# Designs tried in a protein design run: designed miniproteins, single chains, continued (4). Part 15

Each design is a single chain, and the fold is of that chain. pLDDT is the mean over its residues in the fold that is shown.

## One batch from the design tools (miniprotein)

Design m12491
Fold by ESMFold2-Fast:
Structure m12491 (fold): chain A 92 residues (1-92)
Amino acid sequence: MEEEIEEIKEEFQKKVQEYLDENDLSEEEKVELAEKFALAFMGFISLIERLKKEGKPKEEIEKLKKYVLENLTNKELQEELIKILEEENEKK
């Protein structure tokens, strides 16, 4: 599980860095987007942990990982992941 989280983190960071490098963004915009992606990543990990706790099959979790990584630049997905993080923080 720890190795899986590290692998997801590396893939996520790579996709974020590629997106930031390919767009003609100001330093201020890059910082704001990096913070938003960090929150979305934390929400993504929280979602995976929730699905594992619910006993969802590994295949379903892997499908979700692939979907999130392929759609990382989707603003709606980013906002949903951030909401999941906020939900988990309120629950604790």
Scores: mean pLDDT 75

Design m12492
Fold by ESMFold2-Fast:
Structure m12492 (fold): chain A 55 residues (1-55)
Amino acid sequence: ALEEIKKEGEERIRKGESLQDVVDWVIKQAKENKLTGDQVSELLSHVHKEYIKKK
């Protein structure tokens, strides 16, 4: 679940979704998968790093 969300988030960034759209999607996935706050922080950190790399 966590690794699948990371991969999909990376793909969404590559497809040109905005940072806010990807963050909102990650938060939705975290709620649906009942992720912990630490897991959510890890996902958001990963998304921010991948967004920086894209540009």
Scores: mean pLDDT 78

Design m12493
Fold by ESMFold2-Fast:
Structure m12493 (fold): chain A 78 residues (1-78)
Amino acid sequence: MVTEVEITDPEVLEELEKEVKKLEPEFNAKMEAARNDRAAAYEVMREVYKKVYEILKEMAKKHPSLKVGELVLPAAPA
């Protein structure tokens, strides 16, 4: 989970879905490249979390009803 967020507006949820889908090809390629490297995979996950968080912040500017918490980065690999 990237952050604590409450989405009650269907349009906000739909916009988030579309923005996340736009990132899918780029991150699929990066994850494939990092397939055998846990440290590289962790960095890709951190990039995803940061980009999704920035999308949520931008959406919160357009939709004041959207509540966005603090950025939560993924746990480091064991």
Scores: mean pLDDT 71

Design m12494
Fold by ESMFold2-Fast:
Structure m12494 (fold): chain A 61 residues (1-61)
Amino acid sequence: MEELVKQGREDYEKFLKELEEKYGPANAKIIEAIMRFEDPGTLQKLRDEALKAKEEEEKKK
């Protein structure tokens, strides 16, 4: 199991870094939730919050 965890962690870190750089931390958080919890309710809520946060931040900028 630890071997699989190590492989997954390396892949996770690489994928997260690329997404965080391209799409920002909000989107990276959504993907993190998918990998960890896989809860559709949480994912939908995070997505809605990310959209609102992006809109709010753009407005306040």
Scores: mean pLDDT 65

Design m12495
Fold by ESMFold2-Fast:
Structure m12495 (fold): chain A 70 residues (1-70)
Amino acid sequence: DLELDIERGVAIVAAATALSAFKNKKLTDKEKQYVKELESLIEALGTETDPERIQELIERVKKILSELNK
């Protein structure tokens, strides 16, 4: 699914951009947990082949990014 592969790429770039933005910030323990989870999600999105699982990982990235931008 080309559209899903594009959405996966967008999610990876968005997560990586967020990680870069937080590199020079003093983080709370909760934000540190979200940063670690984003790193794990980027790795998982790079290796996952199941479309349903890819979609779940994309939605989790979106949720964490929403929480970090509160």
Scores: mean pLDDT 82

Design m12496
Fold by ESMFold2-Fast:
Structure m12496 (fold): chain A 87 residues (1-87)
Amino acid sequence: RPKPSEEEILESLETLLEAVREDLLRLGRERGATAEQAEAMFETIAAWARKELETLLTENDHPNKEAVLARFEEMAARALAEVRAAL
């Protein structure tokens, strides 16, 4: 298979972060999780995803590694802000 493009990787990660956000909002509503607990869980998942992405980009000597990581961090920060605003 051809390697996925930068945009395809970022779109997949955005979908993952959106699903995680929705699951954390559901846990807050159904189980009374605090905003701090939801934020800590999101940060743990985002840190894991960022590390996996950095490893993937490094092993493939990706020319735009820093730009891809910066876009991921922007998406993660936006999703975290939405979790905080909804709880």
Scores: mean pLDDT 76

Design m12497
Fold by ESMFold2-Fast:
Structure m12497 (fold): chain A 87 residues (1-87)
Amino acid sequence: SLLEAVEEAEAAAREAAAAGDLRTAAGMLAEAALELYKHALETGSKELLERAEELEREALELAERAGIGEELRRFLKEAKEKIEKEV
């Protein structure tokens, strides 16, 4: 399920972050956030939207620590705009 996949992504991201791989952790959380965002728009679910925003914030925080905060913000903005046009 979507929520199980998100939980698995969060667990994997925490392991990557604990190992010092903040870049990989940020990417994993960002992908999970985009998947939730897409489903939130398709279903009108405020709960999925709020969860997507939470994971996006965590991803950006890790990305800033990894020195790629600007790159991830740009990627997320472009990806969200594409999703919005598709749904």
Scores: mean pLDDT 87

Design m12498
Fold by ESMFold2-Fast:
Structure m12498 (fold): chain A 82 residues (1-82)
Amino acid sequence: SLLEQAEELEKKGKELYYGKNRDPVKAAILFAKAATLYAKAGNLDKAKEALEQAIKAFGHSTGSPAEMREVAAAIIEGHKAL
């Protein structure tokens, strides 16, 4: 289901953001994708929480301009789904 897919992406995002193999860029993308799926599943509260986590991870990210554009695009898509 969309809800199960969103929960899996959120879990992977948390592993990348809070775990030992920290990758805030990938975490931000996963949180943003989870937000889009939560919104499509009708869980707007979870979608907003995931989007806030994506924005937080983006703020702590360093990467190439291309990587940062990819993160920004994913966050914009998450916002559109709300």
Scores: mean pLDDT 84

Design m12499
Fold by ESMFold2-Fast:
Structure m12499 (fold): chain A 62 residues (1-62)
Amino acid sequence: SMEEEAREYLEQNPELVTRLVREWEELSGLSVREVAEIKGLSESAMKRRIALEMLLLERKLK
């Protein structure tokens, strides 16, 4: 699926994950740490989820 391909791409590109997470924090005004705590996830798991959502949104807008 497109989601699985996106997850694999993010795993191979850690710099992209960092960029997408930062972009999300700037747009949302929220911190990864706070959202991870609210959702009961690790910061690493939350970063991967955010990066995936941001990448899919970016691809949809092209």
Scores: mean pLDDT 80

Design m12500
Fold by ESMFold2-Fast:
Structure m12500 (fold): chain A 98 residues (1-98)
Amino acid sequence: EAEKLREEADKLSDKAVQYAKEGNFEEADKYLEQAIKLYREAGKVAGDEETSEARIELAIARYNLAKLEADTSVSPEARQIGIDLARQEIAEAEARLA
């Protein structure tokens, strides 16, 4: 049950990243919100909210990285700072899931 919810959340997270890369931030936001909801539900079912929060942080960081790379409204300097921060957040979340 928890595994199935996590797998579905992973798919929705991947869709959010894909839409963000395409510049479709409205659709990306919707998929990210659905992924977060399913990750929280999976953590509740498994009794492992710490792992669930790490997965949510990873999903958000991946989405933020994709969005910053696609968003031409952000200055190049602000974009680089945001990209570096998102990459750090991805590494930290992955370390907690290892």
Scores: mean pLDDT 85

Design m12501
Fold by ESMFold2-Fast:
Structure m12501 (fold): chain A 74 residues (1-74)
Amino acid sequence: SEEVKEQIIELVREILREMGMSEEHIERVEEQLRKQSLELLILAARMEIKEFRDATGDEAAADAYRAKLDAIVA
């Protein structure tokens, strides 16, 4: 659904912003994500959460993002 896709895109935007990506770069990523299927968006969000965990070492924040993704796709 479009609502689920928008929630996943917004979650990815939050993660990229926390990782220090500029709003200009985030907008370009958003444009590419909008072209993807729901399945590929879910995969992209999972990969982004893993990259966040690996880059920051903030396992608690990564777990919170995973819980939020799981709630969106339930």
Scores: mean pLDDT 87

Design m12502
Fold by ESMFold2-Fast:
Structure m12502 (fold): chain A 80 residues (1-80)
Amino acid sequence: MTKEAEELEKEAEKLEDGSLERAKLYYEAGKKYFEAGKYEEAVRLYARALEDLAPHSTDPEAFELEVEATMNLIKAIVEI
């Protein structure tokens, strides 16, 4: 079940630090790890997504993703 998450993570690693597109890929990878019960990996990827979203504070799409990533990060942490 983690092949899709691994592929998304590898694709994200090819993108520029702080890019919105990389944040989206890390977020999707985090969700796939969460679905697979790999909560530590999900926490790591949600944290990476939030780091990449920080420069995009005025973008409504980035703000929505920041809220979702923060909520899912907390959910993953309580599972550990």
Scores: mean pLDDT 83

Design m12503
Fold by ESMFold2-Fast:
Structure m12503 (fold): chain A 78 residues (1-78)
Amino acid sequence: SGVEELRQRFLKAADKHQELLLRLMDDNEIQEAIDEQIESLRKARPDISDAEVEELRKEMLENKITLAALRSRELAAG
C-alpha cells in the first residue's frame, strides 16, 4: 500500500540523518555511542546472550569504518 511505502521512505531518511550525525564524531565519540547502544539493549533485553551482543558490536564497528570512509571522502572533496 502507498502508506507503507511512505513509512519505509521516512525510516530510510531517519537512518540517513543518523549517519550524517555520526560522521561528525571522532573515534572516541563513536565508541561511546556504541557502548551506550549496547547498554540500552542489555537493559531492554536482559535475556540477550553475550555472543549476540558481540556480533552487534562488530556490526556497529563495521558501520563506524564505513562512516569514517565517508568522512574522509567529504574532507577530500571540500
Scores: mean pLDDT 63

Design m12504
Fold by ESMFold2-Fast:
Structure m12504 (fold): chain A 55 residues (1-55)
Amino acid sequence: SALAREGEEIRREAIERFGVDDPEKRSAYMDERVRERFGISADEFERRAVREILA
């Protein structure tokens, strides 16, 4: 789905910036990117992506 793809892109950006061994920094970056791009929380973004996959 489009939302799942966007989430994967944000995850890849976080990995590129902080590597695989900095999960706290990656999580903070992903939360901020979701907020900046979609104007919603990371939790709401995840709920929407899951609903899109399950629809």
Scores: mean pLDDT 75

Design m12505
Fold by ESMFold2-Fast:
Parts: sequence; C-alpha cells; structure tokens
Structure m12505 (fold): chain A 80 residues (1-80)
Amino acid sequence: EEEIKEIIKKIEEKIKEIEKLTEKKIADIEKKIAELEKQEPTLENKNQIADLKEAKQRVKESTEDIINLFQEKIKELEKK
C-alpha cells in the first residue's frame, strides 16, 4: 500500500532538485552571455547572446510548468 505522506515528500524533494538544477543552468547561461559580451560585437555574437537570453527564459518557463504539475499532484494526493 502506498503511503501518501511518503509520496508527497518525494515530490517535494524532486521540486527542490529541479530548482537547484535550474539555478545552475541559468548561472551557466549567464556566464556564457558574459563571455560573449567580452568578444567582438559581431552580428553572429549578438544573435548568440539573444538565443542564450531566450534559452534562459525557456528554462525558467519550463521549470515553472514542471513545478506546477508537481504541485497539482500534491494537491490531488492531499484530497485522498
């Protein structure tokens, strides 16, 4: 038999792991942007910076969507 409290705890731990991985990913992207900003300001370089900023935004949005799904799962489990 499934222990609901144990399942909820595992989901909460997974949320924390996702948040930590997201913070690291965003920091890595920001470092790449900073390095590119030190390079010669070519059209290609500007496009790469724009792509990285877009990637950072996508990472934030994807993480929020995933966390929302897990939070919804917790709420459903709490109803049972």
Scores: mean pLDDT 82

Design m12506
Fold by ESMFold2-Fast:
Structure m12506 (fold): chain A 77 residues (1-77)
Amino acid sequence: GLSQANLQEQLAELLSIAPAQMSAFTGKSGAVIGAFTAGVLLALAGITDEERIIELVGASLPAQKAAVKAGVETALG
């Protein structure tokens, strides 16, 4: 598996945040994980429009919107 450092760098890149700010992101991980999971599940269900998924999930923060996009790309890639 990936080392913790590699996982943190990959997650920061996916969510467009600096690795140095990962500790601040950890406090909001539940909402971001939920947005990512919703992106994966809704894309697999045939809803591939990121903006529509954002509306359905109620993702309002940039990190949550980026998580939806990453989820859709993961399901379809």
Scores: mean pLDDT 63

Design m12507
Fold by ESMFold2-Fast:
Structure m12507 (fold): chain A 77 residues (1-77)
Amino acid sequence: MEETKKVVEEARKLADEANALSDRASPELGGEYTKAAVMARSAAVLAQTKGPEAVDEARKLIEEARKLLDQVRAKEA
């Protein structure tokens, strides 16, 4: 149960971070940050609805969302 809660919290924080970056970014890059936020949010929903059995899949989605965030940040530089 604690692992599921931790994954949901990580996913929510990542989605919030991506949304905040989207609001401050150019319109083009904002869309890419929004995509990362949607992926992170999907991970949170998956972990919440399916519980412990979905934790590994949710973690993979979180990793993919983080990679997208890193790629978009690199484009901003």
Scores: mean pLDDT 81

Design m12508
Fold by ESMFold2-Fast:
Structure m12508 (fold): chain A 79 residues (1-79)
Amino acid sequence: LSPEELLRIAEQAVEDAKANLEKAKSYKEKGDNRKASIYTVAAMLSAAIAAYYYDLAGQPEKAKEVIEETRKLVKEIEK
């Protein structure tokens, strides 16, 4: 994989994490705590994939930022 392909994969995984967080919030608002939890796990998995590919592309700072921000948002949803 070229560095450009690695970054594209990382960026897509970030968008997947955001989409899963949005679904988690929606389910939490509906009182579906089980589905909210499933989508927070999916968001963290997508964030981990993004971080892996950012690190592989030589952007470890972005990898760390993606994980930290997603973890923070997950904690806010789980309240």
Scores: mean pLDDT 88

Design m12509
Fold by ESMFold2-Fast:
Order: sequence, then structure tokens, then C-alpha cells
Structure m12509 (fold): chain A 99 residues (1-99)
Amino acid sequence: MKEKALELIDKALDLLHQAGEASTDINEVAEITLLIIGLVEAKRAVEKGDYDSAIEMLKNLKKRIEELAARTTDPQVRSLLEEAAKLVEEAIKYLEEAK
């Protein structure tokens, strides 16, 4: 379900942008920006039909998002990051079912 995976990635991107806007920590904003860049690259891999690369990238990004969520002191940023990680996990499932 390529279309569903892309929809979930776009929702996760929106949540990461919201987390970046909510954060007052410049180092945290920088980390969120790198996560956004990584998720855009994963989205491009999905669009190209490179599901193996996309799944690997998304698994790595999920781990990094969860690590940042665990380190943040802002409960709003944490909630947004945790929701983004769940959407990334669901996108991985749809891509694995498409293989």
C-alpha cells in the first residue's frame, strides 16, 4: 500500500515540523531538522519504488525519533515525536506488506 505509506510519512513530517516549532532548544531543533531531511529522503525512496532502502531508512529514523523523545524535557515536543515515531512504524508495516 504505497499510497498509505506516503500518507503516513507526510503526517509524520507535519508532526516533526510542529515539534521543531514547539522546541525552544536550538540543538533539539537542529536534530529535528536532520530527522525531517532523513524522512524526506525516505519518502523519495518510497516514490521511486525502492522499498528495501525506504524501510531501512525509516527503521533508523524511528529509532532516532524515539531517542530524541526520551531525551527531550518538553512534554509537547515529546508527544509530537512519539506520535511521529508511531506513524513511521505504521508506514514500515505498509511497505513490508507491499513487498
Scores: mean pLDDT 88

Design m12510
Fold by ESMFold2-Fast:
Structure m12510 (fold): chain A 89 residues (1-89)
Amino acid sequence: MVQVKVQKLPLSPVLTATFTFEGPEGLYNATATLIELYPGKAGEVVDSTQLPVLQARKNASGKYVVTVSYTFTSSSSGEKHAVFTLRQV
């Protein structure tokens, strides 16, 4: 299992997702905490409208960088797009 670091945004709901990404020795399963990119209020309902799109690459230091893209809908904010970069610690 590859551990990744996620940036935490203040006042945003914290989402947990399990995803698969490609590494040098095949496919890896990872669980990561995803954070939405829009300012939400506590208790705001957010629905994911599509599966996350994942791209994994190896950086110059030999560590994995995973880009996670997904669309979600908030009852108050409408449709939003989020892109997160998860980095191997």
Scores: mean pLDDT 48

Design m12511
Fold by ESMFold2-Fast:
Structure m12511 (fold): chain A 97 residues (1-97)
Amino acid sequence: MSLEEKVHEAALLVTSALMLATAALVEADLGDEEAARQSIEAAAELLIRAAELLENPEVVEKVRKLAEEALKTEDVRKAAELLREAARLVEEEIEKR
């Protein structure tokens, strides 16, 4: 996979993860905590995958820590905020490429 292809795939994964984080907030507001948690878990996985595509170990470690905190918290809003922070780190790394 070329660097351009990796950057493009990472950007798509970040966009999908942000959509899932937003879906989790809507699902929680509707009282579907199970669906909200599944959306958070899916978003976390996509963000870790995006960070790994950019091959920066520091970014991968920071994204993994934010994802782990998001999965550990019972507060869906806090989880979504942590995932948005992780997405920002991936987006900043993309801008360097």
Scores: mean pLDDT 87

Design m12512
Fold by ESMFold2-Fast:
Structure m12512 (fold): chain A 74 residues (1-74)
Amino acid sequence: LIVEIESPEPLDKDKILKAIHSQGAEIVSAEISEHHARITVRLAEGTDVEAAKARIEARLKTLYPKAKITVSEP
C-alpha cells in the first residue's frame, strides 16, 4: 500500500510511523516533510487489504483531521 498525507498543519514523523505500525503494517519506505508524507507499507500475507486501508486512513484522520489522506494499492 501507498499512504499519502497532505496536511495544512505540521506533521509529526514519529506519530505517523507509530500509528501505521500499530495497524500491523510494515514500513518499507517513508518520505515525511513538514506538510507532506508518502509512506510505502507492506501488509502481512492473508491480511484483509480493504480493512487495513480503512484502519490506517481512520487512524491518520484522527491525528490530522484537516489533512487529505489517501491510501492506495501500487
Scores: mean pLDDT 81

Design m12513
Fold by ESMFold2-Fast:
Parts: structure tokens; C-alpha cells; sequence
Structure m12513 (fold): chain A 60 residues (1-60)
């Protein structure tokens, strides 16, 4: 469970693109979402965070 939790957390960060600082900054400037908002969304809903960031990238 502890290992599964750490794995899920890492996947959430990657899904939100938090491994890429430039992608996070781009999303923040485009949608007015802060890095903190994106990080929290990734922790709670990694799939939704990824979709939101991908949508921003497509529009830009």
C-alpha cells in the first residue's frame, strides 16, 4: 500500500506534466491556473489534470 501510494503519486505528477517545468508554466499563463492549483489537481485527479494540460497545449 505504501509503495502503491508512492507510485500513484509519481504517476500523478507525471500525468500533470509537473516533471516538465516549462509545461506547467505554459499551462499557468494560458489558463490562469497556478502551479499550486495544477499540483493539487494532479494529486487528486491525475487523469483530469493531464487532460486539462493537454487541452491548453492544443489551444496554444
Amino acid sequence: SREARARRRQRALLAAGLASEELVELARKSTSLTVEDIRRLAAEHPQTALERLREVAVYE
Scores: mean pLDDT 54

Design m12514
Fold by ESMFold2-Fast:
Structure m12514 (fold): chain A 90 residues (1-90)
Amino acid sequence: MLPSIQELIDRLQAGEISPREGGELLISTTLIRKTQLLRSGQLSSSQGAQIESLLNQMLEILETETDPEEARKKLLDIGQQLQSIFDQSL
């Protein structure tokens, strides 16, 4: 089973996973959950667009940010935003 967004946030904060690993898992988990919620009608088009913007930001961080500490901070902020959107889409 895929980890929850909150579990990934907690592991990133604790330094238990690298920013690369955490970012890749956040992207994969978010894509799957976004698709499921959009198909079930539980996610609005505006929420879907917000998630897509956040996914693009995570991809850019993984491609361009060479400082692991800075990457971790940025990924944690995005992860928290994703969790908030998913919590509201129930």
Scores: mean pLDDT 83

Design m12515
Fold by ESMFold2-Fast:
Formats: sequence, structure tokens, C-alpha cells
Structure m12515 (fold): chain A 86 residues (1-86)
Amino acid sequence: ARELLEKAVEAARAGDFEAADELGKKAFGEALQAKAAGDYAKAAEILEELKEAVIEIGRILGLSEEELAAIEEYFDAQIAELRAKA
């Protein structure tokens, strides 16, 4: 997942937000597969990496600090739920 998300951030920096979205969706798919396999620790790890990438892409897009905080809170809640099951 980390390599996909690094490429997603690079695509966003290049202005290729369609490629960034596709790569982000692939990484999210990996988190769902880990969760389905009962690997909650791996699913949480992937969501932590996805959170970092989405916040960075949001900064590139010029999202407000309030919008970035809302994204962070959403991911933190999902990560906490997965970590509790790990």
C-alpha cells in the first residue's frame, strides 16, 4: 500500500488527480482485503498510510485546515476501531 500511496501523492503533485484517485482506491482495496482476512492490524496500517496521503493531496488541492482536520478525524476513528479488534 505505501508504494501505491507514494505514487498517488506524486501524481497529485504533477496535477494528475485522476491517477491519484485510482491509486488511492487500490490502496483502500488492500485495506478492505486485510480486514476481510481478519488482519485488522494490517488494515489499520494501510489506513494510516492512506490518511497521510489523503491529507497531503488535500494540502496540494488547497483544502482548508478545517477540511483537513475533518479528514483526519474520520480516518482516526476508522483506525481506532480496527486497532481495537487487532
Scores: mean pLDDT 83

Design m12516
Fold by ESMFold2-Fast:
Structure m12516 (fold): chain A 100 residues (1-100)
Amino acid sequence: SSMLEELVRLAREIHELMKEANADESLLEKFENAVLSALTALTDPRASRETQLAALERAIATLEEVRDKALKELPNGEEIAKKIEELIELLRRIAEQVRA
């Protein structure tokens, strides 16, 4: 899926920016786990639509927390927050595709 490829690309870019900003390990892990959880649910052929949507909703909520913390605490927080917002909007578009 081109959307999944974009998700992985954008997540890697955000992770690199967070590392360059010396984000703490707990914030990096929180970001990584949110992305991995979403990808796992979206690529699991056994996951129901309801399971995929619930996983996407949890990932979005976690990413909103990571965005807010990055904006407050990191020197490049505005750039990181903007890219996390792009990732959240991509996950919302994927959720609409899952609902269809």
Scores: mean pLDDT 89

Design m12517
Fold by ESMFold2-Fast:
Structure m12517 (fold): chain A 80 residues (1-80)
Amino acid sequence: SAAEKLQEIKEFVFEAHVEILLEEGVSEEKAIEQAEALINGIQSKEDLIEELETLAKRFRELGYEEKAKKAEELVEELKS
C-alpha cells in the first residue's frame, strides 16, 4: 500500500541519516535524536523526495554507490 511504502522510505531516510552522522563523528545518541527530528519535520511526499535526493548525493560523495542508488530508486517510486 502507499502507506507501507511511505513508512519503508521514512525508515530508510532515518537509518541513512544515522549512518552519515556516525561517519561524521556524531555520537549514536545525538545521531538518533537528529534523525528523529528530521523525520518528524517531513510533512509531504515532496519533502521526502528532496531528502532522498540529498542522501543520494551525500552517499556518492562518501563512495557508497549502492546506497546512493537505493535512495534514487525510492525517489522514482515516490514519483510514480
Scores: mean pLDDT 84

Design m12518
Fold by ESMFold2-Fast:
Order: structure tokens, then C-alpha cells, then sequence
Structure m12518 (fold): chain A 74 residues (1-74)
């Protein structure tokens, strides 16, 4: 239960790091931060009330990152 709170806190920290990296145009750093956020979220129980919201944020941010990275290659 204390562990679940720590996992949520870590996931939120990495989501924020990914957002900052994306704004700075540092796509490799944004990818690594999102991977870590997803790793912490995957350790949460499926029934955790904050899990659906945090998963949605990670997926949305990941989709934006992928779109921007592809667009910059063109």
C-alpha cells in the first residue's frame, strides 16, 4: 500500500520529465522517461483507482511524441 503510493509518485515524476523533454525537443530523453513511467505503472495493481487516468496520460503523450518524431524526419 505504501509501495503503490511510491509507484504512483514515480510514474507522475517520469510523466513530467517526459513532458519537459518533449517540449525541449529531446525525443530520446522523452522516450526513456515514458518507458520508466510505464514500468512503474505496470507494477500497480490492476484495480488501482488512479491507474486508468495515468495510463491514458502516458499513452497520449507517447502518441504525440511518436507523431512529432516522425514529422521531424520528413
Amino acid sequence: MEEAEKLVEKARQYIEEARKALEAGDFPAAVKALQKAFQYLSQLPRDHPELPELKREVLELGRELNKRAIEQQQ
Scores: mean pLDDT 79

Design m12519
Fold by ESMFold2-Fast:
Structure m12519 (fold): chain A 74 residues (1-74)
Amino acid sequence: SASEREISITLFRALSLLTEIELAVRQGDLDRARRFIEELRRLVREYQRRFPGDTDAIARLEQLLREAEEIYKE
């Protein structure tokens, strides 16, 4: 399992990417938004690989990824 610090850092990184996706969509830069979504997907996959037992943290990261994909659709 990840330490509380590792979980916090990963969640902050995911939230930072979500903010960048929101800004890119607002600016009409859909290519940049897609690139940040791909980075978020990699972050989620890497966390799942390293900490497969951290089901709550993984679920939260997957939720943030879904939120990013919905922002992109709008």
Scores: mean pLDDT 86

Design m12520
Fold by ESMFold2-Fast:
Structure m12520 (fold): chain A 85 residues (1-85)
Amino acid sequence: MEEALAAEEKAVAAAEAGDAEAAEEYMYRATRLAALAAGMAEEEAEEAAEHAGEAARAYVAGDEEAAKEHLGKALEILRRGVEAA
């Protein structure tokens, strides 16, 4: 949990700096670590993390529609995975 929070803080800092690549990487790691800590399967955790990372990249790029779409996908996977765990 602490590692997921640290990665989330780094993702926010990268996004504020306009570093889309770093924001994507840290948001991916934060989401994956949090999902695994919640008991989700590795494959589902990685799929949710990929969408969360893409949402962060799109947000930094100013593409609000793509950011919303990817965030929605990540949240759907996280909800389903937690219910199945």
Scores: mean pLDDT 82

Design m12521
Fold by ESMFold2-Fast:
Structure m12521 (fold): chain A 76 residues (1-76)
Amino acid sequence: SQEEALRLAREAVERVSAATGLRVEIDGALAAGEPLTPDTRVELAVVDPPSGEAALAALPLLREAERRLEEHLRRL
């Protein structure tokens, strides 16, 4: 279950990075390797964006990806 959750998280990061063209990484509890709970928050961060405008434009995609991944993790 935890291994599947980490796989899903990696896949989500890859999809968001591809969709935005930006370097996106997982942050927070998942990045720290903390055990999954129903309340685990998914945090995605843009790393070294080329501009503030690019980072802001990507936010809706990051937030939707976080929400989708959290929903999937709660169902594992």
Scores: mean pLDDT 77

Design m12522
Fold by ESMFold2-Fast:
Structure m12522 (fold): chain A 72 residues (1-72)
Amino acid sequence: SAEEELLAVMREIDAEAEALRARNPNPTPEEGLALYERALARLQELLERYPDNELTRRVAEYLRAAIEKLKA
């Protein structure tokens, strides 16, 4: 289901963030931006499969806003 795939994607994003912090305890803004951009790409793929999933859309919107703030 869309909810199960969203949960799986969110868990993978969290695991990637944890792995990056384990390898680099002082991550740069560039590393954070790259992580968010990869996360957004995964969520956009999920939205292509489940375009009516409001939760996934909202999470993607939040991530886009966070990316924009990091670039400012």
Scores: mean pLDDT 80

Design m12523
Fold by ESMFold2-Fast:
Structure m12523 (fold): chain A 64 residues (1-64)
Amino acid sequence: MKTETITFDAKDFDYIVKKLEERAKKVGGTVEKDGNKYTATFPNGSKATVEKEGDKVVVTVETP
């Protein structure tokens, strides 16, 4: 399993979430919301988590 983490500016949070939801929908994945955290699960077993932390957004991608 491989894990990658990318940090973005908090002003881009809504845009990042929108792109995550659009991508998941196109490939038959699912997106779950828990407070400030969005988790997308993809059919190939990959997961992407987007979390707003103060002035930044942390995106974590896990691949099998």
Scores: mean pLDDT 81

Design m12524
Fold by ESMFold2-Fast:
Structure m12524 (fold): chain A 73 residues (1-73)
Amino acid sequence: SEIKQEFEKEMEELDNKETEFYYKSLAEAHKARVTLIKEKGKEAESEAENKMKDYLEQVENEIAKMRLELLKK
């Protein structure tokens, strides 16, 4: 059916966008971690790791929202 083909194409495009967004976000998270450690010193390493984890969790939530929005159609 056309609906199935259109949905499958949208899911494939979403998967590609998710992959790109995730790796780009991972690179930004590492950059932010390095910056925080440079500014606050070694004692901030745990804080930097927690901030990176929170950021990546936000990225995963964003991806989940994109999938949910597609399913609402």
Scores: mean pLDDT 75

Design m12525
Fold by ESMFold2-Fast:
Structure m12525 (fold): chain A 56 residues (1-56)
Amino acid sequence: RAAAEEKREEELKEVQQALEEAGGNISKAAEILGVPRKTLEALLMQYEDEGKIQLQ
């Protein structure tokens, strides 16, 4: 795998863990990750577009 894909896999795992800890609350997940809520929303949309994650 390319280095960029490996880093994306690590970020995806962190996002999934944060969402699980937040009970699906995006604002809480963003707080856990230490990023702005809008940044997490953009990441989730990108991951959904890439087919790596499903939002509902």
Scores: mean pLDDT 70

Design m12526
Fold by ESMFold2-Fast:
Structure m12526 (fold): chain A 62 residues (1-62)
Amino acid sequence: MLADLLAELRRRIEAEPPITEALARAIADSLGIRSVAELRARLKGAVVLLQEQGVRVLAVHP
């Protein structure tokens, strides 16, 4: 997996208020998945990994 790129995206997401669908799409694209729905369906593990880094991929709670 692209752990370094995921960590970079995590830091940027934390600096931003609740992530937009556009940002979620950018995350999907970084992982080679071109849609948010495809990312969610296929890369549930990657979403969990980002959440373990302290960030929710598709939602950021205050």
Scores: mean pLDDT 54

